# Designs tried in a protein design run: designed miniproteins, single chains, continued (3). Part 8

Each design is a single chain, and the fold is of that chain. pLDDT is the mean over its residues in the fold that is shown.

## One batch from the design tools (miniprotein)

Design m8248
Fold by ESMFold2-Fast:
Structure m8248 (fold): chain A 106 residues (1-106)
Amino acid sequence: SAEEERIKKEIENLADLYKGIIEGMALIVLAVEKVSEQPGVSLGSELSPKVVEIEKELEKLVEEYTKKIEDIKKQALESGDVEKAKKKLDEVIEEFSRKIVEIMKK
């Protein structure tokens, strides 16, 4: 039905938005760490070992949480429950934010 297609599109758009939030947060954190640890470093300059490790940890975290968002999307597409999906996606962002803070404290 037209309503089923509308719900499906809303779920797809929500998953894409939340994946974008996760990727954007990781990119901002990595940029801040690069500036903090290597002031005046230009594009293509050698990264410090600390920045390389943070980049690696952030890449793993983004991969893990993108998979969680895809699982929520899959379940939501099967159930049509947009509100439950929103709640679970918000919980994913809250957990991701806590993990980011732990990486930054190292």
Scores: mean pLDDT 83

Design m8249
Fold by ESMFold2-Fast:
Structure m8249 (fold): chain A 110 residues (1-110)
Amino acid sequence: MMSKKEQLELAIEEEELHIEQAKTFIKNFDKLSEKEAEEALIDFIKKVIETEEEHAEKFPELKELYNETIDKFKEILEKFKNGELSPLEAAKELLKIEEETLEKLKKKLE
């Protein structure tokens, strides 16, 4: 099994990649039709949840943190489906959660 430090270092690298992907989605948002933006956002949220579920199994020492993050992503998806958030608002909330998760991971490494 990897050390807790090695798990944290890999988790930080993977979260930095997720943040870059979220920023790219937000940057390209204005190039999408409303229907394309809705479909792309739903697919993006589902893929992020799937990846974080894989991370929870891959990094057992961090499982509680990843499960908390997954619950927050599921809440955003529900609010988006209920019309409480626009696609852009939902994408920005996802980015915020990913950035907060990254800061928590960095704090554990210190």
Scores: mean pLDDT 80

Design m8250
Fold by ESMFold2-Fast:
Structure m8250 (fold): chain A 98 residues (1-98)
Amino acid sequence: GEKLKERLIKLTRELLGLVVEAGDSIPNLTLWIGMALRLIGLEEDIRRAKTNEELAEITEEVIRIARELLSLTTDPALKERLERLIKELEELLEEIKK
């Protein structure tokens, strides 16, 4: 329901914040900007989602972006925050699939 959407929007915004914070550490500017734009687009998609199936697909894409950012970062504090966020996103995905 609406609570699942609100939680996914919150986690997507948290990931966008981590992408912005990581910008100074990521040498590939095009990939970094691409991740930020994808997350902005996904927040719109979350608001428009009408089914749990659509919401699950969006959640899987947010997780994919988070894992991509994790693979690019060398900052241990940022890695820990990303791993925690990925875990929360995976827990939310299981709730959506119920």
Scores: mean pLDDT 85

Design m8251
Fold by ESMFold2-Fast:
Structure m8251 (fold): chain A 87 residues (1-87)
Amino acid sequence: SRQQQVRQMMYDLFTAVGQGDQSRIRQIQQQSRSQGFDYLSQASDHFLQGDIVQGYQYVMQTIDVYQIDIDDGTRRGMQARIRVGQR
């Protein structure tokens, strides 16, 4: 399903960001754009710019729009990164 596709792409993005894999983030940006996952595409673009706060905020928008089930650890991790980045 489209929800499963965007969820998988989102987790691939988490892995790429965690590894600093710029080329994989670019691939995810292009794939999410071509599939109309606009917020995930924006998230990828912001991570490529080094804007971690905006990147995770757009990931949160992706989760909300597609009603993606995520584990509590992943949710808390993103919220923590946003808080730290906002000082």
Scores: mean pLDDT 86

Design m8252
Fold by ESMFold2-Fast:
Structure m8252 (fold): chain A 100 residues (1-100)
Amino acid sequence: MPLPPDTEENRKAFEEAYEKSLPVMMEGVDNGKPSEGEAEAKKIIEELSKDKPEDLKMAYYVGYGLAAAEATIYKGRKEGADQALLDEAEAQLEAQLAAV
């Protein structure tokens, strides 16, 4: 995935989007309503990115995307999906988070 330019402002935008969207999406999974959690998280990201420069918007949406990937892995683990595939996906996610 292409990452936004590595600036302090973009890094903070990424972290804020990730930290605010992840709990909402995970709560949706826990309540058996992952789509509702994703919709609420997307609403948070749309409000955070509103009227921001393109680089900051990209940073917010990258943070949201990685949080959505983590919530999807969490859902798969709760539903008993293939553990080896989930472990590989988690390792790829951790590598992407470390690259920011």
Scores: mean pLDDT 79

Design m8253
Fold by ESMFold2-Fast:
Structure m8253 (fold): chain A 81 residues (1-81)
Amino acid sequence: SSEMEEIIEELAKIASKVLSEEEVKELVRTIKELYSKLSEEEQKKFAEQLRKFNAQLKSITDEEEKRLYLRIFHQELLELL
């Protein structure tokens, strides 16, 4: 959905400040792959969780901490695939 696309674009923009272009592309790919495997109800919940994660990332002022959170999140998503 366009709403999910906006959420992913915001995440990619935040992530691009602390991750390499390759890491950002892999994170976005993983998010899209996971989203495509979810039911409609699960997709709505995942979009809400991703919005909350984006808000959390924006509250983190330390770039190394933000990078760590993003890498942990990516690893957790990979384990769900």
Scores: mean pLDDT 88

Design m8254
Fold by ESMFold2-Fast:
Structure m8254 (fold): chain A 72 residues (1-72)
Amino acid sequence: SGEEMLEGARRGLEAARRALAAGDAGTGVTSAWHAYQTAKEGLETGDLSEEEARELMEEARRLIEEGVALSR
């Protein structure tokens, strides 16, 4: 369901934030990427609103960029 997808993506973003805060760039990027894919799928299927999907995808993109920067 859309609610399960939304919660799953939010948990993935939270896991990404915790990993990045701990200096684990690899886990941070992977968790954020999975959250991004979940939000994108929800947008494509209509299980997530455009607003919900956009916010999740933008946050995931920021976390991926942060993790990539930390790995340099």
Scores: mean pLDDT 88

Design m8255
Fold by ESMFold2-Fast:
Structure m8255 (fold): chain A 119 residues (1-119)
Amino acid sequence: ALKEVSLEEALKLKDNDYAYYHTKINGYDVYFVPTNPDVIKELLKKLGIKSGTLYYSPKSKTSQKIIPIAEEFGLNLKEINDNGIPQPFIVSGNKIIAFQKPTEENIYALKKLLEKYVL
C-alpha cells in the first residue's frame, strides 16, 4: 500500500518504494514521489488527479519516464527550458507532484521553477 512518510524517511527511499512525502510550498500541496510508474499511478489515483499539466524538460530521462503516465491520465504537456536539466513536476489545481528526493537543493530548485512557470 502507498504510504505517507516523514522527510527523514523520504530521503532514504529507493526508486521502487511505495511511499511519498507531503509538504506545503507557497500554499500548494507538494508530493515528492519516486519515479516508479506503479507508485506514481497509485499516488495520482489517491489524489484524484484527472486533469493538470506536466512541466518537463525533453532532455531529462526522468521526464521521458513520466510522459507516458501523464498522457494516460489525460494531462497537458508543457516543455520547460532552464539552465541545466530541470526535474519534471505535475501541477493539478493546488497540488504539485515532484519526481525527486526532497533534499534542500531539490526543494529550492522546485521553488524557483514554480515561481518562473506556475506561481
Scores: mean pLDDT 86

Design m8256
Fold by ESMFold2-Fast:
Structure m8256 (fold): chain A 71 residues (1-71)
Amino acid sequence: SPSREEKRAKMVERVEELLRKLREEVPRSPEIERLKREYLAVLRENTNATEEELELLAEAAALALVLLKRR
């Protein structure tokens, strides 16, 4: 359904906006890059999503974990 695809696209846009804000809040680190790679591997095995979506989800998860852990 076009409505379903459109809602999915809008959700991706929201994740992208959240990531922009998280990147400003969380300093770049090797830990984030490692966690991102680990989550990307897990998500690729367990989620039926596009590579672009998987990449965004993995980065969001990594940044969220670092924020939770350090704050």
Scores: mean pLDDT 76

Design m8257
Fold by ESMFold2-Fast:
Structure m8257 (fold): chain A 81 residues (1-81)
Amino acid sequence: MEEEKEKKEEQARELGRQALEELNKMIDYAKKDVEKALEYAERAAELIGQGAKLRSGDEKVGEETKKRALEILKRLVESLQ
């Protein structure tokens, strides 16, 4: 059980690293191509949701986290225009 928890933490960190990469692309495109920036926001939110699901073991927690992250990221893209 402890070993499974540690593996989930490691996988969640890797998902977070991938999400950060998508977030950097989102910021880069926010002023150039809003549609593309929103695509990167969606990808980042998906990865954040997957990490939350993995840590909690609860699919609903992952889904709710993804929705909240996407709303925050959409507002961030709008603020960067």
Scores: mean pLDDT 81

Design m8258
Fold by ESMFold2-Fast:
Structure m8258 (fold): chain A 92 residues (1-92)
Amino acid sequence: SKKEVEELEKKGKEALKRLAEALRRGDQVEFLRSVSEINDIVDKLVELGDKESLKKLSEYAEKLAKELADSDPRGAQALRSLARYLRAKAEE
């Protein structure tokens, strides 16, 4: 449903924000939780056939990577890799 898609997109963006913060802090536990949550959201969006939300999450991950680029280049690179993964899922 449209409401379910909107909720998944919101949760995906929140999980990406937590992932970016975990990378910035070196929080391994929060990093793993955020990755698991993102994977669950991606699987649900793929099952729903919602390529637009996957594309929006990819664009949001790229935005977060740019924000981290000067303070945490390695974290920024991890977020760019995730953005490419999300884009690839949107193009399936």
Scores: mean pLDDT 87

Design m8259
Fold by ESMFold2-Fast:
Structure m8259 (fold): chain A 90 residues (1-90)
Amino acid sequence: MYSKEEIEKEINEAMLRITLSVMRFDPEGVKTVIKSLEDSNYDVKKAYENIPDSVPGSKDILKLVEKVLKIQGKEATGENIKKILEEALA
């Protein structure tokens, strides 16, 4: 009934909504990811490595946002990740 393109669009929109909802339960974890991105000059790999083990949820948040951006066909840059993280905190 739905085309493959319509199904993929709905899945991508649902994944973004779920991701934003999950991040709202850990605002300190989200802030930790933003700080790590800024401290790493928006190098996603360095930001991931620099997130403290004391906040494991922050590493999961960074990976989840990166995956959502890739699924949406957007470039998973530190700047694009930060925009989604800031939207979750708003």
Scores: mean pLDDT 75

Design m8260
Fold by ESMFold2-Fast:
Structure m8260 (fold): chain A 84 residues (1-84)
Amino acid sequence: SPEELLAEVLARVEEIAATLDREQLTAEVLRLVGEFADRLGLPERSKATYLALVEHALREAKSPEEAVRGVRAVLEGMVADHRA
């Protein structure tokens, strides 16, 4: 289900947020979110928008916990968009 896939992606983000530096974290999260968009069948324009939102959330994050919260919000928005 989209919720199970979201939980899987978010668990991976939580793992790497504690381990990777900011540049590596950003690259890997963008890859994971891009794959998530593809698996949900989102159109390219929606995928581009969500990737930009994730990049913004990671740039604004002051801690790994804020980074995870920001990514969660974007993934939840992607699931909502898929169900619309």
Scores: mean pLDDT 86

Design m8261
Fold by ESMFold2-Fast:
Structure m8261 (fold): chain A 86 residues (1-86)
Amino acid sequence: MARELADQLVEAAERGDGRKAGELLRRMAREGVPADVLSMAANQGSILAAKRGDEDTVEELRREAEREGSRSGVQSVLDGENFAKS
């Protein structure tokens, strides 16, 4: 379950479906997916979205992580964006 949600989030972010990526991050947080799994998915999704120049998807992932109180998720989105821009 956790891996399937993480994989779906990354795929949604890769194709530019920021709304779906954000919804999946929210589901992972609310279903109690381990913080490391959520953070890895958020980081990977952010890298792929930023690599495409999709700032809307990066911002959606950041906002949902912030809304759910995931400090590690927020940091992972920012780290992914910075890595993609390096």
Scores: mean pLDDT 85

Design m8262
Fold by ESMFold2-Fast:
Structure m8262 (fold): chain A 82 residues (1-82)
Amino acid sequence: MSKNLVENVKEETEKIKEEIVNSPHRLFYIKSMLNFFKLLRNEDAVIAFLEILKPYLTDEEKKEIIDFLKSNGFEKAAELLK
């Protein structure tokens, strides 16, 4: 558990958001990062990551991410992405 994890996630996501958004495999990359955050068991970090990317996601991508989040216990992050 990191005292500044949420701020670090925001800064790193802002730096890489263009790389993610412009990738034809962006959904795969997002799911890979969510799997990493699952290991940290910090839902606030997941929320910080998804808040930055939410405006760039299609409704289909949001649905797939919501399904992933619910299956992994990130219920607050799933509600944010609706």
Scores: mean pLDDT 79

Design m8263
Fold by ESMFold2-Fast:
Structure m8263 (fold): chain A 76 residues (1-76)
Amino acid sequence: GVAAALAALSPVERAVVDVLSRGPKTEQEIARELGLPRSTVRAAIDRLEARGLVVRDPKTGLVSLNPAAWAALEAA
C-alpha cells in the first residue's frame, strides 16, 4: 500500500512525494518549497523516477506522481 511505499523512501524522497501530492511542480519549485539545494532534490527525483513513482515532462520540466503506480499502491 501507499504507507509501505512511503516507509521505504528516504526523508528527502518522502518530502518530495508529499510536495507532489499537492500537484505537479518543477525541480526548482520543489527545492524552494522544501528549502533544499536543487542538486539534493534532483537526486531524490532521479531515485523516485527509477522506482517508477514519479514522471518528468521534458517539455515543461514538471515532475508529477506517476498516477498508475500510485493507483496500484492505493489498491494494495
Scores: mean pLDDT 79

Design m8264
Fold by ESMFold2-Fast:
Structure m8264 (fold): chain A 101 residues (1-101)
Amino acid sequence: SSLLKELEEAIERIKKDPKDIEAWRELLEITKELIDKGELPEELKPEIKELLHQYFEVAKDPELLDLVLYVGKYLGDEETVKFSFEELIKEGIELIKKAVS
């Protein structure tokens, strides 16, 4: 699949620059498409889990949290699911604070 090549390219971009938000978006969107098609290789699941853990340390883009949660749930990655909910709760609190100001 051409998607597998695009996934490998996104992984390499993240390894070179973990703050490249566009590379994280591409990784997550391609991974979701592979999941939805039933084409995500078992061999890549551990590497993707490790990258999702790295996401919470270096990237933390709020626009990607829904994709991170989706992939983490599919992989059964309780740590990614937990961190995703913690970040979503923090965002909700900040939105409330801004609305009351």
Scores: mean pLDDT 80

Design m8265
Fold by ESMFold2-Fast:
Structure m8265 (fold): chain A 85 residues (1-85)
Amino acid sequence: SMEQLRQQLRQLQEELGRAVAQGDGEAAAELTRRIGELLSQLHPDLAEQIRKSLEEEAELLRQGKPSLAASKYTAGLLLGISDSL
């Protein structure tokens, strides 16, 4: 259900925060991709934009580079798309 997808998203965002805090770029990248997949399921009309943006973010996290990752970046993406509708 949509409620289950939102709960999974929350759990993944918490795990992403921990991976980033620990400097685990590989785990952060994988979690970011999983977040992208769940967001694509929650917003199928925006799936392509979500996947592209979060794949780019995952690559930066994998390389250990500073990024706008986690809930803040994801929220910003969704807000920007909402304003365009």
Scores: mean pLDDT 69

Design m8266
Fold by ESMFold2-Fast:
Parts: C-alpha cells; sequence; structure tokens
Structure m8266 (fold): chain A 70 residues (1-70)
C-alpha cells in the first residue's frame, strides 16, 4: 500500500539523517562541509515527517543539539 511505502521511505530518511548526525559528531569537517551535512539532515527529517512525525521530531532534536555544540 502507499501508506506502507511512505513508512518505509520515512524509515530510510531517518536512517540517512542519523548517519549524517554520526558523521558530524565523529568527523573534523570544514564549516561548509558541516553546513552541507546539517542542511541535508534537516531535509531528510522534513521528508520523514510526512509519514513519521514523531520519529522525525526525535531526530530533529538530536540534530539541534549537535548544531548547538558548534
Amino acid sequence: SLEEILRQEAEAYIAGAKALIEEVKNTDLSPSEFAARLATAYLLIAMASIADPEGAEKVRKELEEVEKER
């Protein structure tokens, strides 16, 4: 069903955002590289929120904490 497809896509977007958060935490990135990963992670979170708003919100909060640490 379309609903199941959207849920699977949301899971993939959340996994992608988490991978970018992990990269940002564990890698010495340039300011532009950091900004690019952050922007991509926020986009993936926004896309995930269509089918999984709760899961997306949890990851968004994690990303905001990482952003504050710079």
Scores: mean pLDDT 84

Design m8267
Fold by ESMFold2-Fast:
Structure m8267 (fold): chain A 89 residues (1-89)
Amino acid sequence: MEVKVEVLEGKVYPSGRTEISIRIEGPVDTAVLELEDAKGTRIVAAQLDNAPVRVLTVTAEGDVKLLGATAYDSSGREVATSPPAEFKR
């Protein structure tokens, strides 16, 4: 099955928090996101369920740079990656 990782629209809340959503299709067990925000660079790792399409949402403060999102299969192999993206107010 094809694997796809897609960065969706960033959502800015009135509280000043930003949400980044990543859509993941295909047989992916783990997604790893590298983010840069006002607090510095962070790595977020999430284990995913067996749904054919999943959306992972990550919360950050203020302006956010997504440095990359990488998808791994059950064997720990990299199967897909997304390009970098920036979310600014």
Scores: mean pLDDT 76

Design m8268
Fold by ESMFold2-Fast:
Structure m8268 (fold): chain A 57 residues (1-57)
Amino acid sequence: MREEEFELTDPQGRKVRVRIRTTEGGVLRLAQVNGSLGFTEVRPVAGTWAEFEDVPP
């Protein structure tokens, strides 16, 4: 299991915390985003995400 966290700035200048998790036995990448950002998709630096989870840590 591998996790990475990034801080991004949305188009409205708000700070967004994105938590990315990669599991073994299956390529599952999840991005957790809190609040109302105004954009539908959040893409990390590497690759594309199949699933997004909107759950506060």
Scores: mean pLDDT 45

Design m8269
Fold by ESMFold2-Fast:
Structure m8269 (fold): chain A 84 residues (1-84)
Amino acid sequence: SVEDKLKQAEKELKQVTVDSSDEELRKLGKKIIEVMKQAMEEKNFELLKRAMELGYKLAGIMYEGGKFELLEEFEKEVKEVLEE
């Protein structure tokens, strides 16, 4: 379920740090984006809010780690999901 995907992303977010690889952070970002897309399609705004909170935390890790190109990629994907 989408809830199970969200819980898995939350658990994985607790394992990543500023020293995590670009591949690891990108994979987690894609998982969060997938949850956001499903929440938007279902118009489940509580689920979207929770996924957005995970996205903010991941963006913070990318920023603190100096991974600005990866952060820009992630933020662009988030904007695409939120566009009507």
Scores: mean pLDDT 86

Design m8270
Fold by ESMFold2-Fast:
Structure m8270 (fold): chain A 70 residues (1-70)
Amino acid sequence: SEVEKMLEEAIKRYPEHKEEFEALLDRIRQAKADYEANPTPEAVRRYMAAVLEAIGKIIELELEDRRRRS
């Protein structure tokens, strides 16, 4: 839920990366649906991996934006 909101905010802030963030959001939603339907360690790991990838991408762009503003 929180990571989905972060991605929606990132799409607004970085519209040039909209396609990448929408793909990450779709992947997170799919992985979440999968683990809610069948909660296995593998399903949880897939969901966690998708969340971490999304957070990492947002951090990379935030750091790049700060570097440009500094």
Scores: mean pLDDT 83

Design m8271
Fold by ESMFold2-Fast:
Parts: C-alpha cells; sequence; structure tokens
Structure m8271 (fold): chain A 59 residues (1-59)
C-alpha cells in the first residue's frame, strides 16, 4: 500500500539511493505536499530531505 511504498522510498533515501527514493515517491504524485517535496529533494540528490519527506508521507 501507500504506506509501505513511502517507507521503502525513505529507506532508499537514507541508504543514499536518491534515484530509488524518487521512483518510490513518483507513485504518490497526488499524496500532497510531503510527496512533492520528497520528489524534488530526490531529483536534486538530497537524500536526507527525500527521506524525511517520504517518512512524513507514510504517516
Amino acid sequence: GAHDSAKAAADAARAGDAAGAATGLWEFQNLGEPGEKGIEAAQRGDAEAAARAAEEAAK
């Protein structure tokens, strides 16, 4: 589900896999502000910001 995918994206971002985090977050295009911020952070290579946004989206 959405929570599991967001958690996987957060785990990927924390491991330094910004591309993996971006791929997971693209499935949540309509998840609102946390999902959008996570995608933008992952696209610029900010794995920590992407991880935080994905964790917020998973709540």
Scores: mean pLDDT 64

Design m8272
Fold by ESMFold2-Fast:
Structure m8272 (fold): chain A 93 residues (1-93)
Amino acid sequence: MNEFLEAINVFGALVGVRLELISVDENKGVARVVGTDLEVVLYKKSDGTYAAELKRGDEVLARAEGAKSALEAAAQLAQKILGDPELRALLEP
């Protein structure tokens, strides 16, 4: 399995949301949060570290950077969302 696809699946499980895969390649994964206008983007940076972003269109609502793996980036983003009542409310119906 692609590492970004695995990380997207783990992110969805940690935050308690359903994700629809939009695209995945060797350096990037993008999924939509089902029932919302929000996207989760995980990517590998040129320095070899990983980042994860929660986005609404071009707006970055939350970001995790400097992770050693796509899974770590996803977990860090999930922790930020779960610790922020405003961000969590955006993901709930």
Scores: mean pLDDT 84

Design m8273
Fold by ESMFold2-Fast:
Structure m8273 (fold): chain A 86 residues (1-86)
Amino acid sequence: SNGTVYNAMAREIRELGRRDPKAGAAGLTALSQSMFEGVSAEEALKRVVDAMLSAGKQTGKLPVTEEGAARLRERAEEEMEKVREE
């Protein structure tokens, strides 16, 4: 499973990418690599957030990227909770 969690992460990363394209690209790359390696959704979330924040520091758009990361965490945790209940 975890498909719904990964889809939620991808959606939020793409939304951030409209505001910070480099952070969005870094997040999608980290998500794709995490899915390929078969890591847990929790580990994938950590890798995606770390990649996006690192890119945001480099682009000077850290406040926008931090907002995107917070939303990503919230949406991913909501979907992870649903998977645990079902």
Scores: mean pLDDT 84

Design m8274
Fold by ESMFold2-Fast:
Structure m8274 (fold): chain A 90 residues (1-90)
Amino acid sequence: MDEEIVKKVLELLKRLKEEIEKATTIEEVQAHILQTLKEIVELMGHLRSPETRALMLQVVSDLVEALKATDIKEALEIVEENIRKVEEFL
């Protein structure tokens, strides 16, 4: 069950990466991050494993830091690192 949720979060992060790559303004990037954060937080309510919850809390924390990014490249780098972390966990 947790593995299916982690895979769903990975798909959301990959979608976010594509959205950021197509964005032309930092405001568009911030909107995409906020929407992805909302979806991840909703999925977190179904997690049972403390290890998976810790991973998702770190992902949420990193995406909140991405909201503070002043350029698109910085936000993209944070999302790419989180994709790698989630893939390594699976």
Scores: mean pLDDT 85

Design m8275
Fold by ESMFold2-Fast:
Formats: structure tokens, sequence, C-alpha cells
Structure m8275 (fold): chain A 110 residues (1-110)
């Protein structure tokens, strides 16, 4: 999955302290996931990438971290859900929260 590759690169750049490049790659991963919300593995990778970005920013608020944790819980729920409609709803909700957290993290990098 291209979304997974972009998310993994974002995570690597975040760990190296290149937070602006990590942000750019994480955004590209999320845009691909919006077009393919069935990519639960890509969603999980994007959540991990955004987590690494947040970890690189000491000023990240507690509520932002808790939002990302809630996205992880929803992504796990989506991965084990057997009903295709409920699976997609959980995945979309997790993606929306992940994008919201990424936007909050982006504001902190300005």
Amino acid sequence: SEAIKLAEKAREYAKKGDLKKALELAKKSIELLKKNPEDIDGLSAAIQAVGSLADGIPETPKETILKLVSAQILAVAASVEKDPKQKLELAKKALDITEEVLKEVEKLLK
C-alpha cells in the first residue's frame, strides 16, 4: 500500500527530528486513505506516524494525545469487526480523528 509506505517514511523522518517532512508525508498518507478507507493497515500506519510526530513536539496537549489514542482504539475495533458497514464506519471515524490530530500538530510546528 502506498499509504503504508508514506506513513512509514513519515515515522522515520519524525524519529530523525525532521518534523516538517514527516508532516508532509503523513498528510499524503491520510489523503490516500480518504480515497481507500478499507485500507485498515494503512490507517494503523498513519496513526503511528502521527503519534511519532506528536512525540517529537513536547508542547503537544494531553487532549491531542487522547484523541489519537481514541483513533487507535477505533482502528483496532475496525480491524476485528466482521460487519463490512460497521467496519467502514469505524475506520472512517478513526481516520477523521487522525486528520484532526495531524492538523493540531501542524499548528504547533508553525
Scores: mean pLDDT 89

Design m8276
Fold by ESMFold2-Fast:
Structure m8276 (fold): chain A 83 residues (1-83)
Amino acid sequence: AKAEVVVVRVSGPSAKETLEKAEKVAEELRKKGYRVGTTLDVPGHPEAQEALDRLLETAANNPEPAAVVIMELNPEQFEELLK
């Protein structure tokens, strides 16, 4: 089986607090063998977002590397995921 990479992007006014909760979900997924990263969207860093999106698209288009899944959640959606 190919390894999977899950990237959780968090944005909004509570992004810092929500990112801390995202790390807990990331740890649970890592225990199951997934490679998981969390990111914080910061206004004024569009280049970083574009670089991440390009990286993930490159990984998804490569037939042999791990599959990539992006989850972009607002604080409310992420709270539901934790329940």
Scores: mean pLDDT 54

Design m8277
Fold by ESMFold2-Fast:
Structure m8277 (fold): chain A 82 residues (1-82)
Amino acid sequence: SKAEAEEALAQLERALAKEPEALEKAAEKGEEAVEKIKKVAELLRLIKEGASAEKLMELAGLPEAEAREVQATSQALLAALA
């Protein structure tokens, strides 16, 4: 429903708002942890934007099958918000 889609979007926004704190904690663990947090944050931004599978593969490094599923889920979420 639209209400469920709005709550899901709010959860994505709250997760992205925590990126600076997550990056500080990851920096204590090393470069691989920092890179992982950056990729997760980029993926969340792409989901929020309704990005294509091609962009998900290029920018977030998702395999094609996963990128297609994320694209479909993201587009369904944004359609429910419209």
Scores: mean pLDDT 77

Design m8278
Fold by ESMFold2-Fast:
Structure m8278 (fold): chain A 89 residues (1-89)
Amino acid sequence: TTLTTIGILVTSSRPEVTEEDVAAVVEAAKAVPGVVRVAATGNPARRTISVGAETDAPAEEAAAALVEALEALPSVARAEVTAINASPG
C-alpha cells in the first residue's frame, strides 16, 4: 500500500491562532477516512497552521476531503493544498 503525505496550509478566520485551534485542525484531519497520521504547527505571527496528513486513500480524494473537513471549522477561513508526496511503499 502506497502512503501519501498531503500538505495543507490553513488560514485562520480569527486574529489569533491558539493551541485549541491547532488541536481542532488535527482532530478534523484525523477524522477523514484513510488518514493514518497528522501533524500540525501553528504560526501565530502569520495566522496560519501548517498541516501534514499521511493517508492510504487516493491522493486527490484525500486532499479534497481534508480541505472540506478543515474549511468546515469556524476557526478556518481557507485551507489550501501545498504539497502531495507519495511515500515509498
Scores: mean pLDDT 82

Design m8279
Fold by ESMFold2-Fast:
Structure m8279 (fold): chain A 91 residues (1-91)
Amino acid sequence: AEARELAERIRAAIPVVEEMADKIIAEGNAEEQKEAAKKLEEEAKKLREKAERLRAEGGPEEVVEALLELARKAEEQAKRLKKAAEELEKK
């Protein structure tokens, strides 16, 4: 129960991250988009480190997978933000 609930909460952060990135791409300037990308890359690294530690400690695989999925989605959004910033800088 606890592992499933925690995994569900972690996965619930995915659409929040995607919506945040979409808003920054639509409304933000290049500097804001680069800053958001850097923050998402740092968050993704922390999530991967947490997942590796949890797996090493024999923690619930459901939570490990949820953390890795969130990290992957954060990395995808960081790439989108970097590309959006490059497009704005070409003006």
Scores: mean pLDDT 86

Design m8280
Fold by ESMFold2-Fast:
Structure m8280 (fold): chain A 85 residues (1-85)
Amino acid sequence: SPELEELRKRIDELEERSVELYQQAVKQNASPEVMALIRQLQSMLGSIRDLLTYHSDDPQSLEKIREMIKEAEELLKQVEQQLES
């Protein structure tokens, strides 16, 4: 499904960016608060990946995946803003 391929691509991009942000945060000696946000982001991305892998055929799970991706994108943006400060 083109929609499913788009969701997989979005999570792949979020996972890659989360790794980059983690490396940047470590290099900058970011606060424990920022590190906690990155850990929260990575945990959320793991949950989304599991739902996509095992429950992508369920419409309710698919809607939950979309909502969680949006939350992950917002959290990632928050982390980026804190690291640029």
Scores: mean pLDDT 87

